# Designs tried in a protein design run: designed miniproteins, single chains, continued (3). Part 48

Each design is a single chain, and the fold is of that chain. pLDDT is the mean over its residues in the fold that is shown.

## One batch from the design tools (miniprotein)

Design m9748
Fold by ESMFold2-Fast:
Structure m9748 (fold): chain A 106 residues (1-106)
Amino acid sequence: MESLSEKIRRAVEIGKMMAETRSAEEIKAALEAAERDLEENPESPDAIAAGVAAAQAAVELGDKELIERALELLERVLELVKKHWPDDEEAIELIEELLERAREAL
């Protein structure tokens, strides 16, 4: 069984690949899709992972408007992870590190 922290580590790698292979418009669409999925499925590890991947892609791409959206999404992701997976310290740390990188990129 894959842990939430394992899914998040994979999501970070997916996000890096997305930044290299996808357009800003596609990354924006991924952020919007992840925002909707988290609203509908706040307890889904896959929804959390999708949010992390889209946010990582936005940060790597360096588009300021997408980074601002990624920051809002990551704050929501962190809130949900602390609520539903409070004992997954590694998952929390990974999200907090990405949040710090997003803030520094603005």
Scores: mean pLDDT 88

Design m9749
Fold by ESMFold2-Fast:
Structure m9749 (fold): chain A 85 residues (1-85)
Amino acid sequence: AAEAARQAALAEMEARREELIERHQKEFKMNEERARAAVDTAAELRAIGAEIQVEIEEMRRRVAEGEDPEEVREELLKRALEERE
């Protein structure tokens, strides 16, 4: 779920990458290198945000279903750490 949300966010940003780079160059007077770095950073932050949102929603659903909030939190953190290996 989190990986799917991350990929969707990255795909949306990638599809709009050249448009966003051009907008950063025009609106903020950035050179192309800075504009690309800014857009790529924004894409990664958006992807992280999408992952966090999915984890928050999963935690809310599981807690509402009667699971221990601490156990759910530990499981989700462990999963996130394992995905980075």
Scores: mean pLDDT 75

Design m9750
Fold by ESMFold2-Fast:
Structure m9750 (fold): chain A 66 residues (1-66)
Amino acid sequence: MPIPEEEILRSLGDMWVALGDILASQGKYEEAAEAYERAAELYEKAGDEESAEEARRKAEEARAKA
């Protein structure tokens, strides 16, 4: 059974959000923002606009603290 490409993209997005959360917790806000932006791009490619918007919001918050 082939894994849908969209499902793979969502999983990758989830990984980038988790990395961003870890970086933000360490005070690495610029790196966290980059991780969240990558997650947003992956969610957008997967057609998951809700998760993409959430990831972009987190990126903006991280950049504001950088």
Scores: mean pLDDT 83

Design m9751
Fold by ESMFold2-Fast:
Order: structure tokens, then C-alpha cells, then sequence
Structure m9751 (fold): chain A 70 residues (1-70)
């Protein structure tokens, strides 16, 4: 549903904001982690064009990156 998609978009946006904060404060963040974070910022920017399944995958990728960086 559109409501479910909007909820996932907001969750992704919040998590990506947290990832950004972790990266700017983390001297051990790898170039690979930086590229993943940039890709996730793009997913947030274009979230309205993503399917529900694409948005769920982006959220799972963001969760995995967050767990690695925290």
C-alpha cells in the first residue's frame, strides 16, 4: 500500500541520517562503507520511484550497514 511505502521511506530516511552521523564521526569507516552510504542517500532521494520491494531491500541494506558502523 501507499501508506506502507511511505512508512518504509520515513524509516529508511531516519536510518540513513543515523548512518551519516556515524560515518562523519567514525575514522575507521571504509571507502566501501562510504559508497554504500552514498547509494542509500540516493535511494532516499528517489524513494518515490522505488517499488515496495525495492524500498524493503534498501532498508535491509541500511540496517546491515548501521550494525557494521555502530
Amino acid sequence: SMEEKEKLRKELEKLVDEIRDLIVSNPTASIEDLFRAIALEGEVMFADTLSLEQLKRALEEAKELYERLK
Scores: mean pLDDT 82

Design m9752
Fold by ESMFold2-Fast:
Structure m9752 (fold): chain A 108 residues (1-108)
Amino acid sequence: SNRDYATRLQGEANARSTAAYQANPDDPEALREAVLAGAIGRVAVENRDKSKEEIDQAIKEVREKLATDEGVLEAARQMLEDFERGDMTGVSAASLEAARRLLQRAEE
């Protein structure tokens, strides 16, 4: 089902974000990968009642947005803002910590 598809994508994204962050939490590329995975997990869950094609399109749009440094930093800021509102939908703790670290590095 579309919900099963979204749940699988979110689970894969959470595993990927955790693996990236744990492998090298001080590497900006690992932090970017963890933030990207968190954004994918969120979008998959938010679109869980839509078609697979719509879920895939939403993920493609997220990947295109996060292909730039500005896009990744914007996604990281959004994750922290969502967390402050008590919303961690589809986002792992590893993605949130990676977002926080990436933003701290950008304030150089």
Scores: mean pLDDT 83

Design m9753
Fold by ESMFold2-Fast:
Structure m9753 (fold): chain A 62 residues (1-62)
Amino acid sequence: MKEELDRDIERGVLEIAAAVELVTARKQGNKEAVSYAEKALDAARQGDLETAEEYIKKAREI
């Protein structure tokens, strides 16, 4: 379909993924993972999908 629509869906998915990682990290008390998840959420909200994905990976690895 249109690139716009696909990008909006990707952004929404990454925002949800970052929010889930943030909640999980907070429950586990992992301060470093919280920091990465917050950066991922901010990047996704700004439309920087590549940076958001990278920070989500870092949050999961820690």
Scores: mean pLDDT 79

Design m9754
Fold by ESMFold2-Fast:
Structure m9754 (fold): chain A 56 residues (1-56)
Amino acid sequence: SVADALLAMPLPVAVAMIPLVAAGGSERDIAALRELSRHPDPRIAAAARAGLATMA
């Protein structure tokens, strides 16, 4: 999944990729961002929430 691919990356790369996933705008991208918004790492969760807000 997109979320699994992001979580396999180094943290700064994963955070940088989240806006690009949001720009993709597909249902899979939205599902991945929703999953990551609940991630225990607050940096990943915050970036995912910001990405979802951009898509609104």
Scores: mean pLDDT 77

Design m9755
Fold by ESMFold2-Fast:
Structure m9755 (fold): chain A 66 residues (1-66)
Amino acid sequence: DLEKGRKALEAGNYDEAIKYFEKAVEKDPSNAEAWLELARAYHLKGETSKALEAGKKYQDAVDAAA
């Protein structure tokens, strides 16, 4: 799903990318990379509030990593 999300971003399909990244974070909420990509996809779509929320989750995941 992370790979499919990145492919969708490269194609400019931001809604599709968001769906794949949402699925990735649903599968593994500790995956910092998936949260970072989700934040990026929201930012590119102009969903600033959702991008900030995903960015906070990314930071939480990074801080939790031993």
Scores: mean pLDDT 80

Design m9756
Fold by ESMFold2-Fast:
Structure m9756 (fold): chain A 95 residues (1-95)
Amino acid sequence: MWEEEVEKDPENWQALANLGEVLLIEGKYEKAAEYLEKALELDGWKNARTLTMLGEAYLKLGKPEEAKEYYQKALELSPNNIFAQSLLEMAQKKI
């Protein structure tokens, strides 16, 4: 379980990102955002996938403006990320 990896190596950004993804799938959006933000801080905000997941967590929390900012940052790092592009378009259409 990813919680065990986080306990053993709390500076492992991949373990934090994976835990955030599991929490996002489970509908625990606030906790997902917390762990995804920690993962990004350790990675230096350079992982487009983790940024996209953080944006999705904020969108699910009813914060589409914050979600858009994270999707835009993900696209700056990975312009051909179709998943981030689709999520950004969905966030923009709801506003």
Scores: mean pLDDT 76

Design m9757
Fold by ESMFold2-Fast:
Structure m9757 (fold): chain A 67 residues (1-67)
Amino acid sequence: MEEELRKAAREAAKKIAEEVKYNPDLNISDLVRKAVEELAEKYGLSEEQRRILRFLLVDEVTKELKK
C-alpha cells in the first residue's frame, strides 16, 4: 500500500511535468490538485494523507521540472 502510493505519486508527478513541457500555459497547481483528488479517490485517502500527498507531488514535480 505505502509503496504503491509512492510509486503512483512519482508517476503522477512525471506525467504532470511532461504535460507542462508539452503545454507551458497549463497551471501546475491545478494539475497537482487534480492528481491528488484522483489518487485520493483510488486509494481512499484521509484529509491528512491528501495534504501530505499534495506536498510530495509538488516536491516531485519541481524536481522533474529542474531536469
Scores: mean pLDDT 77

Design m9758
Fold by ESMFold2-Fast:
Structure m9758 (fold): chain A 100 residues (1-100)
Amino acid sequence: MLLEDVEAKAGEEVTVKVKLSEENFTGPLPEVDEIEAIEFFVFNEKGQLVDSKIVKNPKLGDEIEVKFKASKESGKYSILAAFLVRDEKTGELRIVAFDG
């Protein structure tokens, strides 16, 4: 469930780059043009949510940058990505995969 573990020092700005690929999906692969959003969640070493970012209308092969500031805590930070698609027939948004 954790996309990447990154070590950072207190007050450090960290940039994590994620390439959108079909290999990021677990389960039936949706058509990539149906992906409406990707939500990124950043957790500190204690498992507390410290930042989040949403990227709308990502494209296959895009390199997405997630930037966060390590605040007052040095240590390992974990990143989780949730992929959201819209069903063409129902119009409902659903999570289709997690990468992390």
Scores: mean pLDDT 66

Design m9759
Fold by ESMFold2-Fast:
Structure m9759 (fold): chain A 86 residues (1-86)
Amino acid sequence: TAKAVVEAAIKNILLLSDKAREEGKYELANILLIAAQALRYLAKQGDYEGALALMESLAEELARLYPGSAEEKAAKADTAALKAAL
């Protein structure tokens, strides 16, 4: 379901944020943390179309700032999964 996909994406993004912070990548950690918080807000409202738009924006931002990163690949995969669930 779209709900399960968004919940999994939030968990994954928070784990990547924690890893980035442990590695001293504070800007990346902050981008991911803000995205996870926004997704959590949208999920609480049942706004899965808004969640998809936010995930697409995150994937684009990560592609620009961190091309080829695990974070970009994860964001793209989660975005595709949510799009398929809608």
Scores: mean pLDDT 89

Design m9760
Fold by ESMFold2-Fast:
Structure m9760 (fold): chain A 73 residues (1-73)
Amino acid sequence: SLEEEAERLEREAREAIAAGDKERAIRLLDRLADVYDRLTAQARAAGDIDAEIEFGSKAVLALAQKVVLEKEL
């Protein structure tokens, strides 16, 4: 499922950040944001406002983390 994919990408991104692999972390965070955008769209289509806000917030957070790492390259 997309939720399982998001959980795996979150774990992999955290591991890449901890290892100092900024380029890999950036790629993983970009993919994570895309998965959360897709989850946000599904929640919106279903009328699940709480899920839409939750997944949308997580997508924004992933992109913000990516931008911070890109500035450190």
Scores: mean pLDDT 90

Design m9761
Fold by ESMFold2-Fast:
Structure m9761 (fold): chain A 49 residues (1-49)
Amino acid sequence: AIERMKKNIEDLKKLIEEGKYTEGAKQRIKFLEDMLKRAEEGRKRIEEL
């Protein structure tokens, strides 16, 4: 769900900041952010109807 995707993005960003996770994590974050944005936009449109 949306909350889980946000948590995963935050966890990955923290790992990058700590220098423990780099190239794959950046790609993963971008992918998850794109999916999250699409899911949130779709949900808002439905709920605002």
Scores: mean pLDDT 73

Design m9762
Fold by ESMFold2-Fast:
Structure m9762 (fold): chain A 63 residues (1-63)
Amino acid sequence: HMMEELIRRANELLQQAQQLIQQGKFQQGVDLLREAARLYREAGLDEVARGLEELAERLEKQA
């Protein structure tokens, strides 16, 4: 796996997710957070991925 590209893509998805959440589009934001978490995990950033998965779960309950 190209870890550098995985991290860059995950960062882009995280930024998009944050914008959607700020706009109140929680379901779309949660979907992107989960995708970003998946890419961070593939890149070996398990703690970052876990934090984003936990955030997504909390936001999903508030949607």
Scores: mean pLDDT 84

Design m9763
Fold by ESMFold2-Fast:
Structure m9763 (fold): chain A 100 residues (1-100)
Amino acid sequence: SLLEEARRLLEEVRRKVKEFLRLAKTDMEKAKETAEEIIRLAEETIRLLEESDDDSSGPLLLEALMLKNGMRLALTLIDEGKDSETVIAAVEGTLQLARL
């Protein structure tokens, strides 16, 4: 089902966000590439959730949107030359809000 596929993609997004946080400490170039991939996967997750028209899609859609926007913020901070601590803190803040 669309909802089942969206849940699998969102789980992959969550795993890649953890990978991003690890990479941001050691390899900012790979962290940037991972963030770009997360945005793409999050956008596909959002598309599937919007198409599913299921009552349980709302919270998942909000989480996917917040993770996507957090990665976009991360890319902006990386492009501005911010340090790993600043980039990580911004993403972790987004993760805390997504777990409301």
Scores: mean pLDDT 86

Design m9764
Fold by ESMFold2-Fast:
Structure m9764 (fold): chain A 56 residues (1-56)
Amino acid sequence: SEEELIREAAERVFRAVGADYSRAHLGAALKDLGVEPTDERLEAAERIVRELLERS
C-alpha cells in the first residue's frame, strides 16, 4: 500500500542518516519506491522519521 511505502521510505532514511534527514532524502527514497514525493507524502514520511528518532 502507499502507507507501507511511505513508512519504508522513512525507515530507509532513518537508517541511513538518522537525525540528519532532509526532505531531499525523503523525496529520493519515495521516488526509489515508485511513490511521487508530494508535500503530503513528504510530511507523512517526516512524521515517521521523527517518531523513530524519539524512540532511539
Scores: mean pLDDT 86

Design m9765
Fold by ESMFold2-Fast:
Structure m9765 (fold): chain A 57 residues (1-57)
Amino acid sequence: MSPEEQEEIERIRAALEEAKRTGDLVVARAALHEARLVSPEAEEIATRLLRELEAQL
């Protein structure tokens, strides 16, 4: 991955971890949508984190 793509993936991951901490599914879904626009790898990471969030709620 390019440095810019990796930085964007880290930003999305941080947003999803924050959503998991607060239980905000709207923020989590917005982050997943952004991940889909960045790359397939970002979408896969966001999808896994969203599933973990849903499993813990």
Scores: mean pLDDT 74

Design m9766
Fold by ESMFold2-Fast:
Structure m9766 (fold): chain A 62 residues (1-62)
Amino acid sequence: MVHLDLHSQPVDQQTQQAEQAAIDGVQQARQTGAPEVVIDTLGPLSGSAMDALARALQQQTS
């Protein structure tokens, strides 16, 4: 019997949202002149999503 969980999010979607959050966060920090980029996560991210977020932040701030 196959169980369909409507609350689950695919890893690909989590990584896409993490990358977009990094881009938006850096852009807002640049506009406000903030010395640091802060991104709030509303829940635990998968390891892949966390890695994607870290890489995107490094690329955007380089």
Scores: mean pLDDT 62

Design m9767
Fold by ESMFold2-Fast:
Structure m9767 (fold): chain A 64 residues (1-64)
Amino acid sequence: MSDEQKRRLLGLVGEAARRYEAGDYEGALRLLREAARFASTVDPEMAREAEQAVRELEELAARE
């Protein structure tokens, strides 16, 4: 994974975290899904973590 790809991924994850902290679970989930999709092409380990976060957030959002 290049430094540029890593910065892009971190940017998506960081924005998702900010949305989650603001209570915007739908916005956070959208960004995490985008991050997971991007990570799957560059870093399988990070893709796994992002996919796990998406599943956890989907369950939380579905309960609200």
Scores: mean pLDDT 74

Design m9768
Fold by ESMFold2-Fast:
Structure m9768 (fold): chain A 60 residues (1-60)
Amino acid sequence: MEEEIKQLEEEAKKAVENKDYKTAASLFRKIAELYRKRGEFEKALEWMKKAYDYYVKASK
């Protein structure tokens, strides 16, 4: 789980660097779901907000 989150964060960072905001948003959403499954709801919410921000960027 922890290693999966770390890998997803690295992939999301690369997606942002490549201006692939839709992929970044999807990866942030997946990180949020992993935190939710662990019962870490505050962290899940923070990652969902980040996913939403990048989703909005992708829509422009």
Scores: mean pLDDT 81

Design m9769
Fold by ESMFold2-Fast:
Structure m9769 (fold): chain A 59 residues (1-59)
Amino acid sequence: MLSEREQKVLDLALQGYSNAEIGKILGISPATVSRLRRRALEKEIEEGVKLLEEAVSKF
């Protein structure tokens, strides 16, 4: 599950904004934006893997 900040960062990134531009829009540092993006991607990958494992376990 993504936090509200992680989701906003991803939405802006999908619109083509850079980390510096997203930081300016949200009032946070570009380093924080980079960290939030990485965390959001890690959570999405982890959730996807868990869904695949659940599908296999239901046989």
Scores: mean pLDDT 75

Design m9770
Fold by ESMFold2-Fast:
Structure m9770 (fold): chain A 78 residues (1-78)
Amino acid sequence: LVEEAVEALRKAGELAGLSQATIDAMVGLARRFSPKSAKALGDVARSAGDTELADAIEKSKNVEDLVKALREYAEKLR
């Protein structure tokens, strides 16, 4: 499940145009997923200029919700 979140996050980040360094930082936070890490993940996405990705991440209550939100976000990017 954590590996699915990591894969979904890398794909969503690439589609959003985030740098590899930003994606790697977010992956590290996702491996320790908690309410605090969800906020930190959202803050990283927002700092990179993607407020929609930040909002989707911050609404996730657990790792399964995070995977679902990231996959839904990736589908919206065409």
Scores: mean pLDDT 75

Design m9771
Fold by ESMFold2-Fast:
Structure m9771 (fold): chain A 73 residues (1-73)
Amino acid sequence: SLLERLKEAAENGDYETALSFALMAATIAKKNGDYEEAAELYRLAAEISEQMGLTDEAERFRKDAEEMEKKAK
């Protein structure tokens, strides 16, 4: 699964790959209407982006997570 690949990449310190899998999983969750899961994955993408020094990307992903939270009920 994408979540297993995400975990493996993160455990290996491969943050670029971990970020990629987090965003793929977030996109799938969003398309399926799983907005709570999508929000969690966008928050994770923001944390990974911060770890990589990608400040602008991290802020964008936090905003994406907030929009997903608004859709979750």
Scores: mean pLDDT 86

Design m9772
Fold by ESMFold2-Fast:
Structure m9772 (fold): chain A 59 residues (1-59)
Amino acid sequence: MEKVEKALEAVQKNPEAAKAVRDYLEGKLTPEQVREALLKAGMSEEEADAFVEELEKIK
């Protein structure tokens, strides 16, 4: 749970990560592409994986 909250905070601070999340929700990116964008934004692999799993549940 804390990992997802920390991931949301990181996405809000990084415009490219926020754009990747939006593009994924619009069907423009795969889960793997969003994961890579989150890693480039400075998230750990565990935080990126947890956040992508939550996005998949919503999508």
Scores: mean pLDDT 75

Design m9773
Fold by ESMFold2-Fast:
Structure m9773 (fold): chain A 92 residues (1-92)
Amino acid sequence: IEPRLEMLVLLALDSAAAMMKAAGLTDAAAQFEAIRKKLQSGEITAEEALQQGIAVMTAVAAASTDPAVKAKANTMKEAFEELLKEVQRSLK
């Protein structure tokens, strides 16, 4: 994978973790931190990391009753989906 694209995936995971912490969602933040560590260690691919991140955001959006938290989770999910498309294009 292109180094710049991998850096963007790592940055997206860090941003997601920070946003979840700011919203008081410490368990979701810990999940993003774990995904980031697995990607950095090479245990998972950037594609797998983004897919796992999308799953976490989908769960947060579904479980939350706060419209602001739902909106943020959905916006970040869309950003991860677009980044996933770029990762998939780079593999072709």
Scores: mean pLDDT 82

Design m9774
Fold by ESMFold2-Fast:
Structure m9774 (fold): chain A 85 residues (1-85)
Amino acid sequence: DRLAQLQAALPELEAAIAEAEARLDEEAKRLGMTPEAVELIRRALELAREALRAIRAGDLEKGLALFEEAARLMREAARLLEEAA
């Protein structure tokens, strides 16, 4: 059930990741993000994309693990941005 629900949401999640990637350079420049924070966000988005590929392939466990790692990197990026402000 959970896998089927996530698979149904894949197009929306893929679109959200693509939009985040497209906006990253503009937001990074406008907000004065450090190169380290930008790199963490890029790695998080790549992991999220890999997580969606795993979910599409039916590997819920791998997909969730990759999402957790992506979330961890995003939290690290947020911490660096707060320290730079």
Scores: mean pLDDT 81

Design m9775
Fold by ESMFold2-Fast:
Structure m9775 (fold): chain A 61 residues (1-61)
Amino acid sequence: SRATILSGVAEIEEALRKYGHLDEEARRLLEEALRLAQQGKMDEARRLVREAFKILGLPVP
């Protein structure tokens, strides 16, 4: 749904604000995830968020 997409976009934007400065590859993955989420490709966006969190050593959402 649109509400689910908007929520997912907001979560990725928050992750970029909090973690995007810590690692260049993680930032790149989160930026690509944001683009995919804005296109409604939420499953692809979530896969990239998981990869970014793995690089950062954070719990996978």
Scores: mean pLDDT 80

Design m9776
Fold by ESMFold2-Fast:
Structure m9776 (fold): chain A 61 residues (1-61)
Amino acid sequence: SAELEARLAELLAAREEELREAARGLGKVLGLDEEGEERWYEMLRATEEEVLRRQLEAQAA
């Protein structure tokens, strides 16, 4: 629903800094370049989006 998508976008925006920090930390541990850090950020963001979507769907049920 449009309401669910709007709420999901809001929650993801609120978590952007934490996800960026997590990707940066992983990059340092794994010795990744900027491209590698960006790939990890995209993966972490996609995972967080899926988790939040499922939580919002469960709350709506």
Scores: mean pLDDT 83

Design m9777
Fold by ESMFold2-Fast:
Structure m9777 (fold): chain A 77 residues (1-77)
Amino acid sequence: SEEEIKKLRLKLKEVLDMIAEGASEEEIREKMERLGLPKEIQEVLLELNRALKEGDSEKAREYLKKLEELIKEIEKK
């Protein structure tokens, strides 16, 4: 439902804000598990965090695109 996708996007914003603030991979993983994010989304967010820590903006954009594709797949179910 639209309401479920809205809640998912709010949870994603919390994790993305933590990534932007330079949180550790362990802190990010714990937050994602606590929020109950799907494993596929968790894996993409961890890869995004790694790309950003490496300064690889192109790779980070690719993971953001993968994240949006996964959200669209979840919305269709």
Scores: mean pLDDT 83

Design m9778
Fold by ESMFold2-Fast:
Structure m9778 (fold): chain A 89 residues (1-89)
Amino acid sequence: MELEKEVEELLKEMEELLERMAELANSEPTEENLEEIEKLLKELLEKAKKAEELLEQDEELKKKYSRRLTVLVVAASLIYIGAKINYEL
């Protein structure tokens, strides 16, 4: 299904962004690294919004992918919060 393929592509892109955010969060707590994490989070959230819009079109896909989408958004938010706290300390 075209819709499922688009959702899987978005989730894959979000996972790649999350991995990059985690790498930066494990690096030195610099302003530049925090700004890059913020930028990556914004990109991830835009992809999440698009994925949510696609999932609202199909109840079966929504049930299949909603948990994974939520986990990715929560994980990215926690990485950002942790990086910000580490920078401010």
Scores: mean pLDDT 86

Design m9779
Fold by ESMFold2-Fast:
Order: sequence, then structure tokens, then C-alpha cells
Structure m9779 (fold): chain A 73 residues (1-73)
Amino acid sequence: KIEELEEEIKKDPNNAKAYLELGKELMKRGEYEKAVEYFQKAIELSEKGSEIYKEALEGLVEIGIEEIKRAVS
């Protein structure tokens, strides 16, 4: 899946949905630093208030919560 999404980005570097999906996949794998970068790209490339924009923001919030949990453990 990651490989497939990377190919989509290579073909269309402005594909906000591909960045969003890549961020979600990396978050599932615990690769939060890379996931943040891709969620930020999805936000930059999408319309404010769109589903992609909202889901990318939700992803950033979830990562922030997980980082706080790890810091206090």
C-alpha cells in the first residue's frame, strides 16, 4: 500500500488524497514523524474545510495524543 501511494505521488505530486492515505498508513505503523509530514502536505494541497483537510487535521491530533501518552508513561 505505501509503495502504491508513493507511485501515485510520483505521478501527481499535488494528489492531496494520496498524502492523506500515506499519512494514515504510516501512523498505523507508528512512524509518527513521517506521518506528520504527509498530513501537513495533505493540508497544504487541499481546500480548507474539505474532507481531506479535516481528516489530515484529525490525524495530527491523534499523533499528538499518542506522543503525550508516550511521554508520561
Scores: mean pLDDT 78

Design m9780
Fold by ESMFold2-Fast:
Structure m9780 (fold): chain A 82 residues (1-82)
Amino acid sequence: MAPAPLTPEEVEAARRILELAEKKDFEGLQKLADEYAGKHPAVAQIARYAIENKDFETAVEMARALLALAEGKPAGSPLPPP
């Protein structure tokens, strides 16, 4: 699985996932998953995960992580090894 930078369209989709997941909007998430499945499968998978597992909290966290990456912010928590 190759890490790739997010496009502006993926950032917009991540914002939409965050918004819809906070509202628990199944229909909106399903529409996003279908719309982005061919172009941005990573974003589509987050939406599908929320729908299939009814885990909107994880979808919110994943959307926030994508937005942080898109902002160019390092996701670096310097956790020392145990």
Scores: mean pLDDT 71

Design m9781
Fold by ESMFold2-Fast:
Structure m9781 (fold): chain A 62 residues (1-62)
Amino acid sequence: MAREKGLEHLEKGEEAAKQKNYQEAIDHYTKAVEYFEKAGDEKGAEEARQKLAEAIEKLAAA
């Protein structure tokens, strides 16, 4: 299910960010956005976009 895939990638992105692997986190959060959008989960997509933006900021600051 697309929503399940979105949650899976959101979790993987969070784990990558925890390890300061921001490029990997960006990849996973981007996929999470795509899957939540396919599922019509607006709240999930918004959360994933917010985390994606945060990961991009952290990568740019490095």
Scores: mean pLDDT 83

Design m9782
Fold by ESMFold2-Fast:
Structure m9782 (fold): chain A 72 residues (1-72)
Amino acid sequence: VEELVEKAREHFEKAVEAAKAGDVEAAREHIKEGQKALGELASVASPEEAQKAAEELLPLFEEAHKALAEAE
C-alpha cells in the first residue's frame, strides 16, 4: 500500500511540475499514471488506509488538474 501511495504522490507532483513548465503531454501522462496507482490502491487498501491516502493525495491531485487546466 505504501508503495502505491508513494507512486501516486510522485506522479501527481511531477504532473504539477510538467504543467507549470508548459509540458501538457507530460503532465497528462503523469496524472494518468497517478490515477492508475490510485486504482490499484483502492483494490488492496482497507477503508482506513484509503481514507488516509485520500487525505494526503487529494490536494496533490487537485493541484495537478488545476495546473494542467491553466497550461492548456
Scores: mean pLDDT 78

Design m9783
Fold by ESMFold2-Fast:
Structure m9783 (fold): chain A 55 residues (1-55)
Amino acid sequence: PLSKEELEKRKEELEKIVNGDWELLLEALLESSRSEEDKEKVKENVEKIKEEEEK
């Protein structure tokens, strides 16, 4: 199903974010999100990555 596949895709994209394009990926993921809960989780994961990698 779309929601399951979209969630798996979002997780893979978030976990592979290392090139500094987190904002673009976040926007795309948020627009593809099925629910507010998913959007919140995506934002949290992106922020964690940014805090560790971004300068």
Scores: mean pLDDT 61

Design m9784
Fold by ESMFold2-Fast:
Structure m9784 (fold): chain A 72 residues (1-72)
Amino acid sequence: GSEALGKAALEGAKKYLELGKELFKKGTPEDIKKAKEYFQAAASDARLAAALGVYPEEAKEIEEEAKKLIEE
């Protein structure tokens, strides 16, 4: 149900955030563009996990970190 979906969303958010950070460190325009797409995916998945009540504090932290990285 919703708990399993929320857990999958939280795990997805964490993986997208890490993938985005790795690409952002490479610093090419193409990698930065892809990193921002991963940060958007991380924020979206974290928001879904929080909405479903799965580790909402951790999910909120991931969403805020991803949003800050998108602004860069």
Scores: mean pLDDT 87

Design m9785
Fold by ESMFold2-Fast:
Structure m9785 (fold): chain A 100 residues (1-100)
Amino acid sequence: MDAFADKLLAEVEAIGREVEERIRAGELTDRDAVVTSASVSAIMMAIVVMKIPKDQALEVLKKALAVLDRLIAASTNPQVRAWLEAEKAALEAVMEEIKK
């Protein structure tokens, strides 16, 4: 794995830990969910733009997908949930394109 891919992996893992801690504490807000989804989108864009190798890209995106799944499950706001589900669909589409 290259140094940039390792950094993206570390960032998505840190995001996942923070999300789980906030959910456990009952402190995850709609704002936190939206800001976190924007961070996941930035990681996805970095993978596409920087042409990260397939194996490393899929590892990072799989962890990003898990973060979105946790945010969707924890969200009670239908508008926020719809945005998170749209982000998940976009990420899944990028993963399928990379697999080709």
Scores: mean pLDDT 84

